# Designs tried in a protein design run: designed miniproteins, single chains, continued (5). Part 102

Each design is a single chain, and the fold is of that chain. pLDDT is the mean over its residues in the fold that is shown.

## One batch from the design tools (miniprotein)

Design m19536
Fold by ESMFold2-Fast:
Order: sequence, then structure tokens, then C-alpha cells
Structure m19536 (fold): chain A 66 residues (1-66)
Amino acid sequence: ADPRIVSYAKLGDPNAEPVPVTATGSLEEQALALVDRIRAAIANDDPEALRRYAATLGRLAEELGW
């Protein structure tokens, strides 16, 4: 695939339908899923995913009440 266009296909569209987030389980389960995605991004050498996950980590910390 063309590396130029992959970032363009990400979730930033302001007119996109809101993604239904069905989080089942605790914040622990959500954190575990995030860690797994980070691990996969590192294995796939995906810097765009890593940038995205950094922001998600901040949001999760706020939800934990830090």
C-alpha cells in the first residue's frame, strides 16, 4: 500500500458517524486492550498508531481521576 495515504484514512473526519463505543468490563480491561494495541503497533512499526495511543493514555488517566 502507499504510505502517503494511510494516515489520511484515519478517524479525523468531522462528518463521520460517531463510532458506537461498547466498552464492556472495567478500566483494567480497557487498559489491557490498549497495551495490546500498542504492542501490535510497535511490532508493525506504525508511528501513527503510537501517536494516537499516546493521546488515549492521557484520556484514560483523566478518567481514572489522576
Scores: mean pLDDT 59

Design m19537
Fold by ESMFold2-Fast:
Structure m19537 (fold): chain A 94 residues (1-94)
Amino acid sequence: SPEEHLRKAEEYIKLAKEELERGNYFSAAFLVSNAASHIRRAAELLGRPDLVERAKKLEKKAIFLGFQAPDPSVKPELKEVIEEVERLVEELRA
């Protein structure tokens, strides 16, 4: 169900924030990409193509940042991706 996907996304977002604060940028990127993937599936089930495309872009950005994980500059970019992913959850619940 869409709600099950949104709950999983929220769990992944929480874990991504924890890993980001620990300096585990690769783990944080992996977790937020999984959150974005679940949001994409929720958006597909709810018939929201606009949010499907936004979720796809965030998933791709998170994966890209994961490949850059040793670079300290990924931290603020990962924070931005996490914030955008949180906004998508809010929009899908509205």
Scores: mean pLDDT 87

Design m19538
Fold by ESMFold2-Fast:
Structure m19538 (fold): chain A 119 residues (1-119)
Amino acid sequence: MKKKEELLKQAILHVFEAVLHAAAGRLDEAEAHLAKARELLREAGLDDKEAEEKLAHFLELAGRVLGIAEEARREGLPEEELVRRIRELLEKEGLPEEVQEFVIEKALRYLEGAEAAVA
């Protein structure tokens, strides 16, 4: 039980990393993270169909988070509002607090341009 939950958590983190790398034009890194996410979902005991459905769900969530971050970057939204929107989305999806913290931190770094050539 505990090991399965940890594997699912790691899979979510790899999906968010993949989406952010893809947004930065790092397609090779994005593909590597997606491959690792699929591996972790299968290790968690999901069959191929369940793993792909779960991966699609995590990709949709990561895309929504990226959309919030890109909107914040374009419109100059306050950091507190960005954090609130991301946290609300992830809480509604029932994601663990550790995953929420990771995603928020990565979104903030993306906005700072630290993962691009800006900072």
Scores: mean pLDDT 79

Design m19539
Fold by ESMFold2-Fast:
Structure m19539 (fold): chain A 83 residues (1-83)
Amino acid sequence: EEEELKKELKETRKKLLEAEVNLGLAYIRLGVANVILANPSASAEEKAEAEALKKEAEEEIEKYKKKVDELKKKLEELEKKLG
């Protein structure tokens, strides 16, 4: 039981790190999109691509924020059970 909990803790930490990395990348994509959208000299095509990138990044942020929160809660529960 204890060994299975330790294994699950290690796997949960790995998944949390992966989710946090993906969340960070989504914020970078959002930042890039916002820079393009704030540029008054950007073409209509560039702005359309930036709007699409912004929407995708916002959807990824929501997805990975939820995943990070779920994994953090699971990690806290596992750590509480181990000591």
Scores: mean pLDDT 86

Design m19540
Fold by ESMFold2-Fast:
Structure m19540 (fold): chain A 72 residues (1-72)
Amino acid sequence: MAAEREAARARLKALLAEREAALAALRERGVLPDAATRQQGAALTAQMQAEWAKLAPEDQAAFIREVEERLA
């Protein structure tokens, strides 16, 4: 269980970082996302939702706080 929880948390963090990097690149270059980029974003969101569902409530709360602090 612990290994699965750690792996799920790591995957969710990786997916979030990938999404943030993609959005930052779009903002930096001033381009609108094309259909392929939007499709990849939707797939990434679905993967994040699946990994989120694997987290214990305590880990979900910790992840939310970490994201909120990063955005502050």
Scores: mean pLDDT 71

Design m19541
Fold by ESMFold2-Fast:
Structure m19541 (fold): chain A 89 residues (1-89)
Amino acid sequence: MAALEAGLEALRAGDLAAAEAHFAAALAEDPDNEVAAALLLAARGLREGDAAAATGAALRLVGLLLEDPENELARRALEAVMAAMRAAE
């Protein structure tokens, strides 16, 4: 999804507000997209300083990778969330 890719680029750039808006759009188009839901939780958590929400998002992405280790989108999402969390600390 174009919105999901735009959100990942915004998250990597440290633009948490833009990342949140893009992930919200991706989730609105596909409410069953667990990667988009986790990324939205991460972007909101990081923007609000909610470490528990950001950690919860990372754990959801880890869970997706444990179910399907070849899920490249979930792996890219987890890498982006972990990098953003390190930048915020």
Scores: mean pLDDT 83

Design m19542
Fold by ESMFold2-Fast:
Structure m19542 (fold): chain A 117 residues (1-117)
Amino acid sequence: KVKEYAEKAIEYARKAIENGDPDYLIKAVQYAKKAFELARKEKSPEAYDAAVNAIGAVLDALIALRERGIPDEVFEKVIEILKDYPPLPSDADTPFELALRKLVAMANEAIDLRREL
């Protein structure tokens, strides 16, 4: 199930990059979050590696869509999906920067948890 959610996240991230469609970015974030949450329950190297790969693909899509000039409202939706994840909002962060920092924090947590196995 972790691998299935990770594969869906990667596929939607790829579609987001190819089409510039923010709806695919939102789906990619949702599936990457599901992969990460399940990896934390499964606690296997394969599950954490799959989650890291999924989050990495979403990061690439987030950056690509920002370079295409998508509106801040899309990044606000990403922040809402990731609201339970650090860091907390800061007045210094744009919506893009906060979304990026939340995804990087999730990836780093997955990497650290994988190293502890």
Scores: mean pLDDT 86

Design m19543
Fold by ESMFold2-Fast:
Structure m19543 (fold): chain A 71 residues (1-71)
Amino acid sequence: ESSLSRRERAEIAAAAGLALGASVEEVVERLVRMGVPEAEARRIATELAEDPARLEEVLARARELGEELEA
């Protein structure tokens, strides 16, 4: 089992939320509940929402890590 950094977990969670149709605001709320600072959460969610290629790359990595992208 891989030990992901807080940022890596946040990025995977954000990508999963966006892929499931969540808004940037909904993703930010989820990340804040996971312990991510609001400013960091908002930047991660916004960057992934504005970069579809990066979003797909993060989702591909999340699939390699199994169920860690689940809500």
Scores: mean pLDDT 75

Design m19544
Fold by ESMFold2-Fast:
Structure m19544 (fold): chain A 65 residues (1-65)
Amino acid sequence: SMQQLRQQGQQLVQEGRRADDEGRYELAAQLYEESSRLYEQAGDTQSAQQARQRSQLMRQNAQDQ
């Protein structure tokens, strides 16, 4: 269901935040990007865009290491 996709997206955001806190930026980027895909499938464009922006930031941080 769309609700299940949104819940899975939210779980991946939480995992991405933990990876970010640990300085694991490449992992955080992947988790945020997967979250964005799930939110898009659920029709939650706002949450998808926020997750995508976070993923892009994490990829930039990974390149600076």
Scores: mean pLDDT 88

Design m19545
Fold by ESMFold2-Fast:
Structure m19545 (fold): chain A 77 residues (1-77)
Amino acid sequence: SSLSEEDIQKVRAEKAKELGGRVVLEVLEESPELSDEEMEEKLREILLKRGADPATIRVERLEVNGVKVFVGSGKVA
């Protein structure tokens, strides 16, 4: 089953708390149409467009209520 908006907001809040201010975040649910590598590239592109420093970009794979999700994060320069 797909992630709820509440689940996505919890992941976002935890990551924001961990990384502190001046951080860009994006959360994507795993898709059967995209490989893990394609999901990571998509997140990287979104973060770069939002001004993330490429050296700080990290992609983390989480499981929330049995649903796999990708969390991309980076620091603004």
Scores: mean pLDDT 76

Design m19546
Fold by ESMFold2-Fast:
Structure m19546 (fold): chain A 120 residues (1-120)
Amino acid sequence: SPEEIIKKIKELYDKMIELYNEARENKYSLEEIKKIAEEMFEIAEEMVKLAKELFKKILSEEEYEKYNEEIEKLMERAREALRKVLEAKTREEALAGMEEMLKSIQEIGDLTMEAYEKAR
């Protein structure tokens, strides 16, 4: 159901926030931070899959195309932020990239909730 999809997206988002906080608050190596960023990006890809499934169920074809295009733009920003993390030479640079990635994923979540509320 749409409600079950939203619940799964929220659970994935919470897991991603936990990973970000773990990377930020612990004395992890740069390599460990990069690995966490890759895991966060994989979670974002799963969230996007679920969001697109939701959109197909609740939106008109025209609205689906619009929201799909906006989510794809946000995922490209998240991918670019991940690239910055993977190319980082310092912990501070890697964490800055993770924060940019997190911001893009938050916007994907907000867009998904907007579509869900609009369809109700």
Scores: mean pLDDT 87

Design m19547
Fold by ESMFold2-Fast:
Order: C-alpha cells, then sequence, then structure tokens
Structure m19547 (fold): chain A 86 residues (1-86)
C-alpha cells in the first residue's frame, strides 16, 4: 500500500543516516576501508528509499526523495575523502 511504502521509505532514510554517521566516525579514526563500506551502505539504503518513495503518497514522495538524494551526496563526499586518503 502507499502508506506502507511511505513507512518503509522513512525507515530506509533513517538506516542511511545511521550508516553516514558510522562512515564519518570511521573516516575520523582513519579507517578508510570501513568509511567506504559504510558510505556504500548509506547509498544503497537511500536508493531503496527513493524507490519506495515513488510508491508513496504524492504529498510526501518528493520530500523523501530530496532527503535521500542529499544523503547520497553526503555519502559520496565521505567516500571520495576516504579514497583520497587511502
Amino acid sequence: SPVEAAKEAVKKVQEAREYIKKAKEALKKGDYDAAIQYAEEAIRKANEAIELARKAPKDISEGIQTLAEKLIKEANEIKEEAEKKK
């Protein structure tokens, strides 16, 4: 259902945020391989949120997609910094 899609999309956004937090902590500690892996998990979760958001009600779909795209950008920035320092 659209309501269940919305709930699952929000859950995926929260999972992406937790992975970004872990990626930033790994980057700060100099664990570049872990930072890249957590950033890739964040990108995966954010992409899952975008797919689910397309099935969600229109009034929240755009907001979830915008937020997920922002998280993908943050994860890619972490990945680029880790790759540069690796």
Scores: mean pLDDT 88

Design m19548
Fold by ESMFold2-Fast:
Structure m19548 (fold): chain A 86 residues (1-86)
Amino acid sequence: SPQEEAERRLAIFERDFAGLEREIQRLIAQGKYDLALAALDQAEGQLRQLRDYLLSVNAPQSLLDRLAAMEERLRALREEVLRAAA
């Protein structure tokens, strides 16, 4: 079903997202702030596309909550980069 497909795509993204977070944290630790911001911009774009997809298939609130948690984590990382780069 479209909702089963939505769950599958979200789960795959969550798995890959953990690796992306570690990579961004590594870039921050190395002072590579421009690269960290570029990675954040790409991840935010991917989450926007995934949100649009979840809404288009009327995904349950539980899936939207899991997506929102990833959006919050990206926001926190962006704030960290901007503070460190100042």
Scores: mean pLDDT 88

Design m19549
Fold by ESMFold2-Fast:
Structure m19549 (fold): chain A 82 residues (1-82)
Amino acid sequence: MKPVEIAEYLLLKGGYVSEEELPEITGVFDEVVREAVLKFEKEHGLEEDGEVDGTTLTTMLQLYGDSKDPLFEGLEIPPVLP
């Protein structure tokens, strides 16, 4: 899956975006997704660029991800230290 789709799913799990704001995973990087990413980055001390990069994705996966989740199957995450 595309990184944006994974980020949308994890932001929903973390409560950074609601099911009302994101009723399904679209893979579209719109303002709602960008604001949720910025909020996540700010709360976790990451660079507040609103971009779904390897560090942001790895941090999201560590907090809200499940390695057995089918959404992560086939996703290559850059080797970023925890």
Scores: mean pLDDT 68

Design m19550
Fold by ESMFold2-Fast:
Structure m19550 (fold): chain A 101 residues (1-101)
Amino acid sequence: SLSPLARALLQRFAATAEDVLLDASLSPEQARALLEAEIERLVAELRAAGWSEEQVEAFRRKLREVAEELVAARETQSLDEQLALLSRLISELAAFLAELE
């Protein structure tokens, strides 16, 4: 099971990702930059909470993989397909975080 901190950070990433998918005016570069900025805020909070650099880098890498899939989906898939992908990727991130803790 996820810690309260990990759950809160995952919810914040999901909210930012959904906002990025819903904003059709964003270029791929702008979408990537917004996701990367949120990733760096989340990893800073994990460091402050006492996570090791190994745990932080593993989570950062996984978040970046998710961000790349979402950016690619914005260019090639319908909004409904993008939101379904986000839901699946958030579930995968939750499982990853539960094993990383």
Scores: mean pLDDT 89

Design m19551
Fold by ESMFold2-Fast:
Structure m19551 (fold): chain A 84 residues (1-84)
Amino acid sequence: MGLALMVFELEADYRIRNRDVSEEAIAEMRASFLEMARAELRELDGLPEEEVERRLAEVEAAVTPVGRRFAALVARMRAALAAL
C-alpha cells in the first residue's frame, strides 16, 4: 500500500510550494497521476481491469476528503496569520 499516501503527499507538497494553486489544478494533477498509475498497474503488475479500477477508485475515495480537509486547514491557518 502506498498509492493513496503517495498521491496525498505529492498534492500536499504541491499545495505548500504553490500557495496560489487552485483545487482545479490539484484535481488535474491527480487525474494525470492516476492515469499513469492505471497504465503501470495494467502493464507492469498485470492486474485485471476490474481490479485496477477498484484500486484507483479506492485511492480517489481516500485522497479526495483528506486533501479537502488539508486545504481547509491550510486556508484557516493562512487566514489566522493574515488577521495578525
Scores: mean pLDDT 77

Design m19552
Fold by ESMFold2-Fast:
Structure m19552 (fold): chain A 83 residues (1-83)
Amino acid sequence: MTKVIEFPDTTDDTTITVEVRLPPSDRVAQGTATNSSSGQVGVTQEQRQLPDGNRLFTFTFDVTQKPGELGKTTVTVSLRLQP
């Protein structure tokens, strides 16, 4: 399963957090992001198990915009089997 999420246009550096909740399984969430300006996107990922047995994947995307440019950030989240 793949979801594509568009975030609002921004001229400033922005931090975007996306959470993916999965039931207990061998699947992992993978997150990628692109920016429509010539900005940079860094990604940090975290995984934890919730009290109900579900797993929470947290992706933090640090978007660095060029000064004065309006950029649209698009995040793609995919589920894949763990190797």
Scores: mean pLDDT 70

Design m19553
Fold by ESMFold2-Fast:
Structure m19553 (fold): chain A 77 residues (1-77)
Amino acid sequence: SSNLEALRQRLEEELAWIEANHSPEVAEAARRVADLLLEMADRWERGEAPSDEEIAELRRAQEELGRLVLEELARKA
């Protein structure tokens, strides 16, 4: 859908900014979260609810991204 395409474009723009302004590790982790969000959004638009396993995978990816961001900020302090 046009909404999913708009979301994909916005996430790609945000990922490009992250890649330019953060470490490669943070950029890779952010890409992983974005990919999971886009897959879940696509399936949700088709009436498919995410599984508990998929929700747990997204949560772990978000926690890893947060950890890497905090580690990067600590190195800059």
Scores: mean pLDDT 85

Design m19554
Fold by ESMFold2-Fast:
Structure m19554 (fold): chain A 62 residues (1-62)
Amino acid sequence: GAEDAVKKVLKNLGLNDNQIETVINALKLIEQGEQDEGITLLKNTGLNNDQIDQIALTYLTS
């Protein structure tokens, strides 16, 4: 599923379990229409724009 694909990417980027959970929750907020809040959480995790784009693409295409 989409969450499993994203978790694999995040583990490869060196994120810990708490950071991974925060990213998954942020992506769920974006899907629910809370786009600004979700994007803010992704940025607060310390991910750069390229990493955010890769994660979002993985989530939407898996």
Scores: mean pLDDT 79

Design m19555
Fold by ESMFold2-Fast:
Structure m19555 (fold): chain A 77 residues (1-77)
Amino acid sequence: MIDEIINDILNNKISEKIGKMKVSEVIEKLSEHFNVPKEEIIRFTRIPEEKLKLKVEDLSEGEKELLKEFVTHQLRR
């Protein structure tokens, strides 16, 4: 599942499966995978707390782009 999340984010192709996941769940899985605090991901992506309960597909294009930037940054070490 984490490989699917990362792949969808990097390719700007959010699948129905990943798009229906809660933002909080995706952040939690990225936090576990990259060994970074959830708070760091939230700060980097600028996703407001009220959006954590929403689905990934409901994020703005700007929030999705920052999520992609975060993943790209982590993969660069």
Scores: mean pLDDT 82

Design m19556
Fold by ESMFold2-Fast:
Structure m19556 (fold): chain A 91 residues (1-91)
Amino acid sequence: MEEEAERLREEGRELSEELSKDPKVKEAIYLKVALELTPEEEKEKLIEEIMKLKKWTKEEIEEMIKEAEKHKEEVERMLELFRRMKELAEK
C-alpha cells in the first residue's frame, strides 16, 4: 500500500515537473482538473475562491479553461492520478 502510494506520488511529481516548463499551462491544467473533480453545485464557489486566491478576473478564468482544453491529454492523465490516489487513501 505505502509503496503504491509512493509510486503514484512520484508519477504526479514527474508530470508536475514536465508541466513546470510553462507555469501558465500548469496553472491552466490544475484549474481544469480541480473543476472536473468538483461537483456541479460547487463549481461556481470554487471559481470564486480561485479568483480571490489568484486575483484573476472571470475573463482570465475563461482564458485558463480554454488553455487547458488545448492540453486535454495532460488533464486526463492528472485526473486519473488524483482518482487513483483518492481510491488508495480510502482503502
Scores: mean pLDDT 75

Design m19557
Fold by ESMFold2-Fast:
Structure m19557 (fold): chain A 78 residues (1-78)
Amino acid sequence: AVTEEEFEELLRKGAEKLRELMDAGDLAGAIRQTEELIAELREMLARSTDPELARRIEGAIRHVEGLLAALRELLAKQ
């Protein structure tokens, strides 16, 4: 079963990796990492049986999708 701890750890590690890539100026890598995080969050949501945790995962997916759109716009302007 998906746990709150697994969800929080996935977000923490994803954020750390994204920060590393952005600090390195690897915008394409940041986009790929963000797409991978969305895929992992969607898979986690599909396995979630807790409605409260599912809502939090859905919120995280929406937030990360917004970030992906912003990163793609930034890349298009380069």
Scores: mean pLDDT 87

Design m19558
Fold by ESMFold2-Fast:
Structure m19558 (fold): chain A 62 residues (1-62)
Amino acid sequence: GIEEAKKYFYEAGKNAGLTDEQAKQFAEDGIKGARVLSPEEQVELAKENVEGTKKGVEKYLG
């Protein structure tokens, strides 16, 4: 459900090097997009966003 997707986005953001606050914002933004998707599409979107998060955190890590 939506709660599992939110946790997944948060943990993915944290694993990619985001701070707690950045990871929470990433999860919130991810959930807004995921709300109109099927459960299978939500999981796929989360997987695709992991690669985007890795590139995004390079801006914060230098």
Scores: mean pLDDT 65

Design m19559
Fold by ESMFold2-Fast:
Structure m19559 (fold): chain A 92 residues (1-92)
Amino acid sequence: MTLEEAFEALRAALRSGDFEEATEALKKLIEELEKIEDSFERRQAAIDFIASLDAEERERLRAFLERLKSSEDGKLALFADALLKLLDLVEK
């Protein structure tokens, strides 16, 4: 899977409203982002993705990440918190 395919899989899962599909898509996205050696480039890729979303898609992403932040999976919870901070940055 490419980074672009992982982003599109997450977008599709968010549109479906399936929390389990969105969680699995996010796990794959994390794996693809971790392949980028430069932490600044990883962050910029995530920002560019969020900026590409429309208002409804951003609302769906926010709701998903807020729910995931309470996850028993600490890695997913930390990643959700990081993406929420980037979402706030893009919206301001």
Scores: mean pLDDT 82

Design m19560
Fold by ESMFold2-Fast:
Structure m19560 (fold): chain A 74 residues (1-74)
Amino acid sequence: VEELEKEFDRHIDAAVESARAGDTAAMEEHLARAEKLANEIVKKDPSKRSYYASKVVAARLLAIGELLNRELGE
């Protein structure tokens, strides 16, 4: 499970970095990979469902924020 959690964190970080770069395609690919990893983690440990769901939602909001800041020039 720990290896899946590491991969999840890497994809979340990559998604945010892609958003900062304005690469929405890479951002969505990394978020999709993170969601798949979260589902596998939750399958192995259902008690982590809310935790990983919250992390995915938080990452999407952060990525959207980075894209909006780039678009608005802030």
Scores: mean pLDDT 80

Design m19561
Fold by ESMFold2-Fast:
Structure m19561 (fold): chain A 101 residues (1-101)
Amino acid sequence: LVQQVEQLAREILELVESEKDYINQRLIDELKQALDDAINTARTLSDSQIQQLARALEIMLESIRYHIELAKKQDENQKIVMLQFTVQALIHQIKQLIEQL
């Protein structure tokens, strides 16, 4: 179960890093920290809570894939703005999720 959380965290980070030229490095570093915190939190949780965390991360992964594809259809300036806000929202969602567990 913890391995599933680790895999989803890795996939989210790799997806965001694929667009690193359009995203502030500070946001990428903050995302890395938030995902590491989620993995560390998972190690202290019950199996049902780990499944809840994994499900939430899966939904977040789908959401980020969608927003990256949407951003690719925009001009470069709009793409940068959209990706920055998407990553900021993702960091906030991960932090809120950890607090609820």
Scores: mean pLDDT 86

Design m19562
Fold by ESMFold2-Fast:
Structure m19562 (fold): chain A 69 residues (1-69)
Amino acid sequence: SSIEKEIETLKEAKKILEYAKENNISLEEAAKKLKASPIALLIAKKLLKENNGDLDKAIEEIEKKIKEL
């Protein structure tokens, strides 16, 4: 279903944020290393921007979004 695909994309975006935090690298470099989809990278970038560059808050927000679906 489309909802299952959205959940998987949000999970990919979460992995980008977590990997970037753990390795102290950009979201772009994290996405490249993880071979993440361009859509997942865009979601990760949007969440980080909306949380003023706070990776922990961005990760918390995406976890909440995944649980709400």
Scores: mean pLDDT 87

Design m19563
Fold by ESMFold2-Fast:
Structure m19563 (fold): chain A 69 residues (1-69)
Amino acid sequence: SEVEKKRDAFIERQVALDRSRMEAQIAELEKAGKPADEIARLRSLLASVTDEQAKAELKALYDRWFKEA
């Protein structure tokens, strides 16, 4: 449906934006002289979440809210 297509497109954009924002924040912390161990851990955590997993989580949350509305 049009609603589902728009929802999926929104979720894809949100995942891409969130990932980009997190990467930018990690780079800023690295420039600020945060310990290499902390930076490595944050990058590892970001890498451990696939786009598929992030999309599935957001889709499930959105569907739950949509049903309540």
Scores: mean pLDDT 73

Design m19564
Fold by ESMFold2-Fast:
Structure m19564 (fold): chain A 112 residues (1-112)
Amino acid sequence: MNEAEKLLLELEITLSLIRMIVAIAKSSGKPLTEKEKETVIRLFREASKIAEELAKKYEELGDEEKAKLAKELSEAAERYARELEETKDPKEALELAERAADELSELLSKLK
């Protein structure tokens, strides 16, 4: 497996973990706990870093379209992490995390 394929898999796993945390919170009918919110923020920042490295690898491979998409995913993930940090209402935080995970998953699907 090449380095870009490894980064893509790590990104997919990271976004899947965010989606799982959101799904569990929704199924319980409760907002994200403070610790779950901190974990989701950390995972969005991790996704941003992985996507940035993936963009560099696609640039090295001459795949400008995938490099652009990976960069967009990196920028979106960091933006959502910051918005989530600023969101004080636990219900709004859960809704934001769900919307963010869906958007990032759509961007990731275009990289496959």
Scores: mean pLDDT 87

Design m19565
Fold by ESMFold2-Fast:
Structure m19565 (fold): chain A 75 residues (1-75)
Amino acid sequence: EGSLSPAGQALAREAQAETKKRVEELIAQGKYEEARKLLADTLRDLAARLVAEGLVSPELAAAMEAAVAAWEAAL
């Protein structure tokens, strides 16, 4: 219920690791707004990717879309 498939978990782990490195570099450069934008864009892309690949339940997909929209509205 609402859980990622094993393939979805693998994609999420890879996206998290890559995003963490990029965000840390932007923060180290003082580019905080770019770091926030990268986080929002990455979350949106990951959500769309997982939905398109059928790797998430409909409930989790809806929750991810809502979370991304809320995050972007906060920027």
Scores: mean pLDDT 71

Design m19566
Fold by ESMFold2-Fast:
Structure m19566 (fold): chain A 76 residues (1-76)
Amino acid sequence: MEEYKKLVISTAKLFDIELTEEEIEEIVEFLKENPVLLKSMRSLAEVLKNYKETGELVLPENPPGEDTENPGAEPL
């Protein structure tokens, strides 16, 4: 349980997203149902940003490693 919470907090801090304790707990439960998000900090950050914008937890449309990491920048 604590590892999920740490991942959410670390991702939020890295992308300058402020979360309350209640929001963190709700996101942790969502991560338990969608463990694919644990493999990508970028995908998790998109979930967090969408949650702050809309109040809803949804999976990102684009998977990590495609057009989600750096829109408009040159790929490696």
Scores: mean pLDDT 70

Design m19567
Fold by ESMFold2-Fast:
Structure m19567 (fold): chain A 99 residues (1-99)
Amino acid sequence: MEEIEAVRRRNLALFEQVLAANADLPDETRKAQLLSVGKGLLASIYKKATEAGLSEEEKKELIEETIKEMEELMRKAGVPEEVIEEIIKELKEYAKSLL
């Protein structure tokens, strides 16, 4: 868990850096970039959790928690609520394909 948590925290920090870097971009461009990055980070976390021998239930909980933290980071960064809702919906559907 400690090693997986470190990977998850690094990935969330990268997501926060992307949010800062694309703050001045149009909503559609920002949405596309955040979706691409978010999916990549979720896949990375899932892969590391699988390599660490976590159960499917533990991986599901980690992914769901990570999506919630991404949602909070987007709100803190001032992403419009409608854009957040669309991103979270697509990330949840992507997560189902990993589980």
Scores: mean pLDDT 85

Design m19568
Fold by ESMFold2-Fast:
Structure m19568 (fold): chain A 69 residues (1-69)
Amino acid sequence: AYRVTVESDKLAPTESLAPDRASAVGFVRTVAADTEAGGGEVLEFDEEAARAVVRDPKLGRIRVEAVPV
């Protein structure tokens, strides 16, 4: 399993569990894609590390990280 943590400048951190690496990477990819679709910017994206940093127009900087548990 993977623990997925989402932190933003304006909201409390959230944690969730992904059953496998593909699900964890898929979630990170979805956050990046949704941010770009909403007019934001992807600052960092690393599929191998299952990590992204994005800038959302409304929420500011968002960091998404998935770590094995």
Scores: mean pLDDT 81

Design m19569
Fold by ESMFold2-Fast:
Structure m19569 (fold): chain A 89 residues (1-89)
Amino acid sequence: RLEELRARAEEALRRYEAGVDPEAALEEMEEAAAEILRLRALERGASPELAEALAEAVRAYARARRAGDEAAAAEAKARVLALLGEILA
């Protein structure tokens, strides 16, 4: 599954670089990144709940950044960092 997500991210990156629907391509890359981090958290022994929370926080950060919501982006970033600290402890 990680290999499938990487392949999808690489294809989205190629579309982004070619200027083919770059907003949709960026969104696909962001979703792939959230899923990759979720799977890597599980591989490190994080609970399914903690891994899912990390993926949700990453998606929230990406959405806030696209919307230009600096406050929501800062809050989502803090949540990502806190969850990564728990997983890597």
Scores: mean pLDDT 78

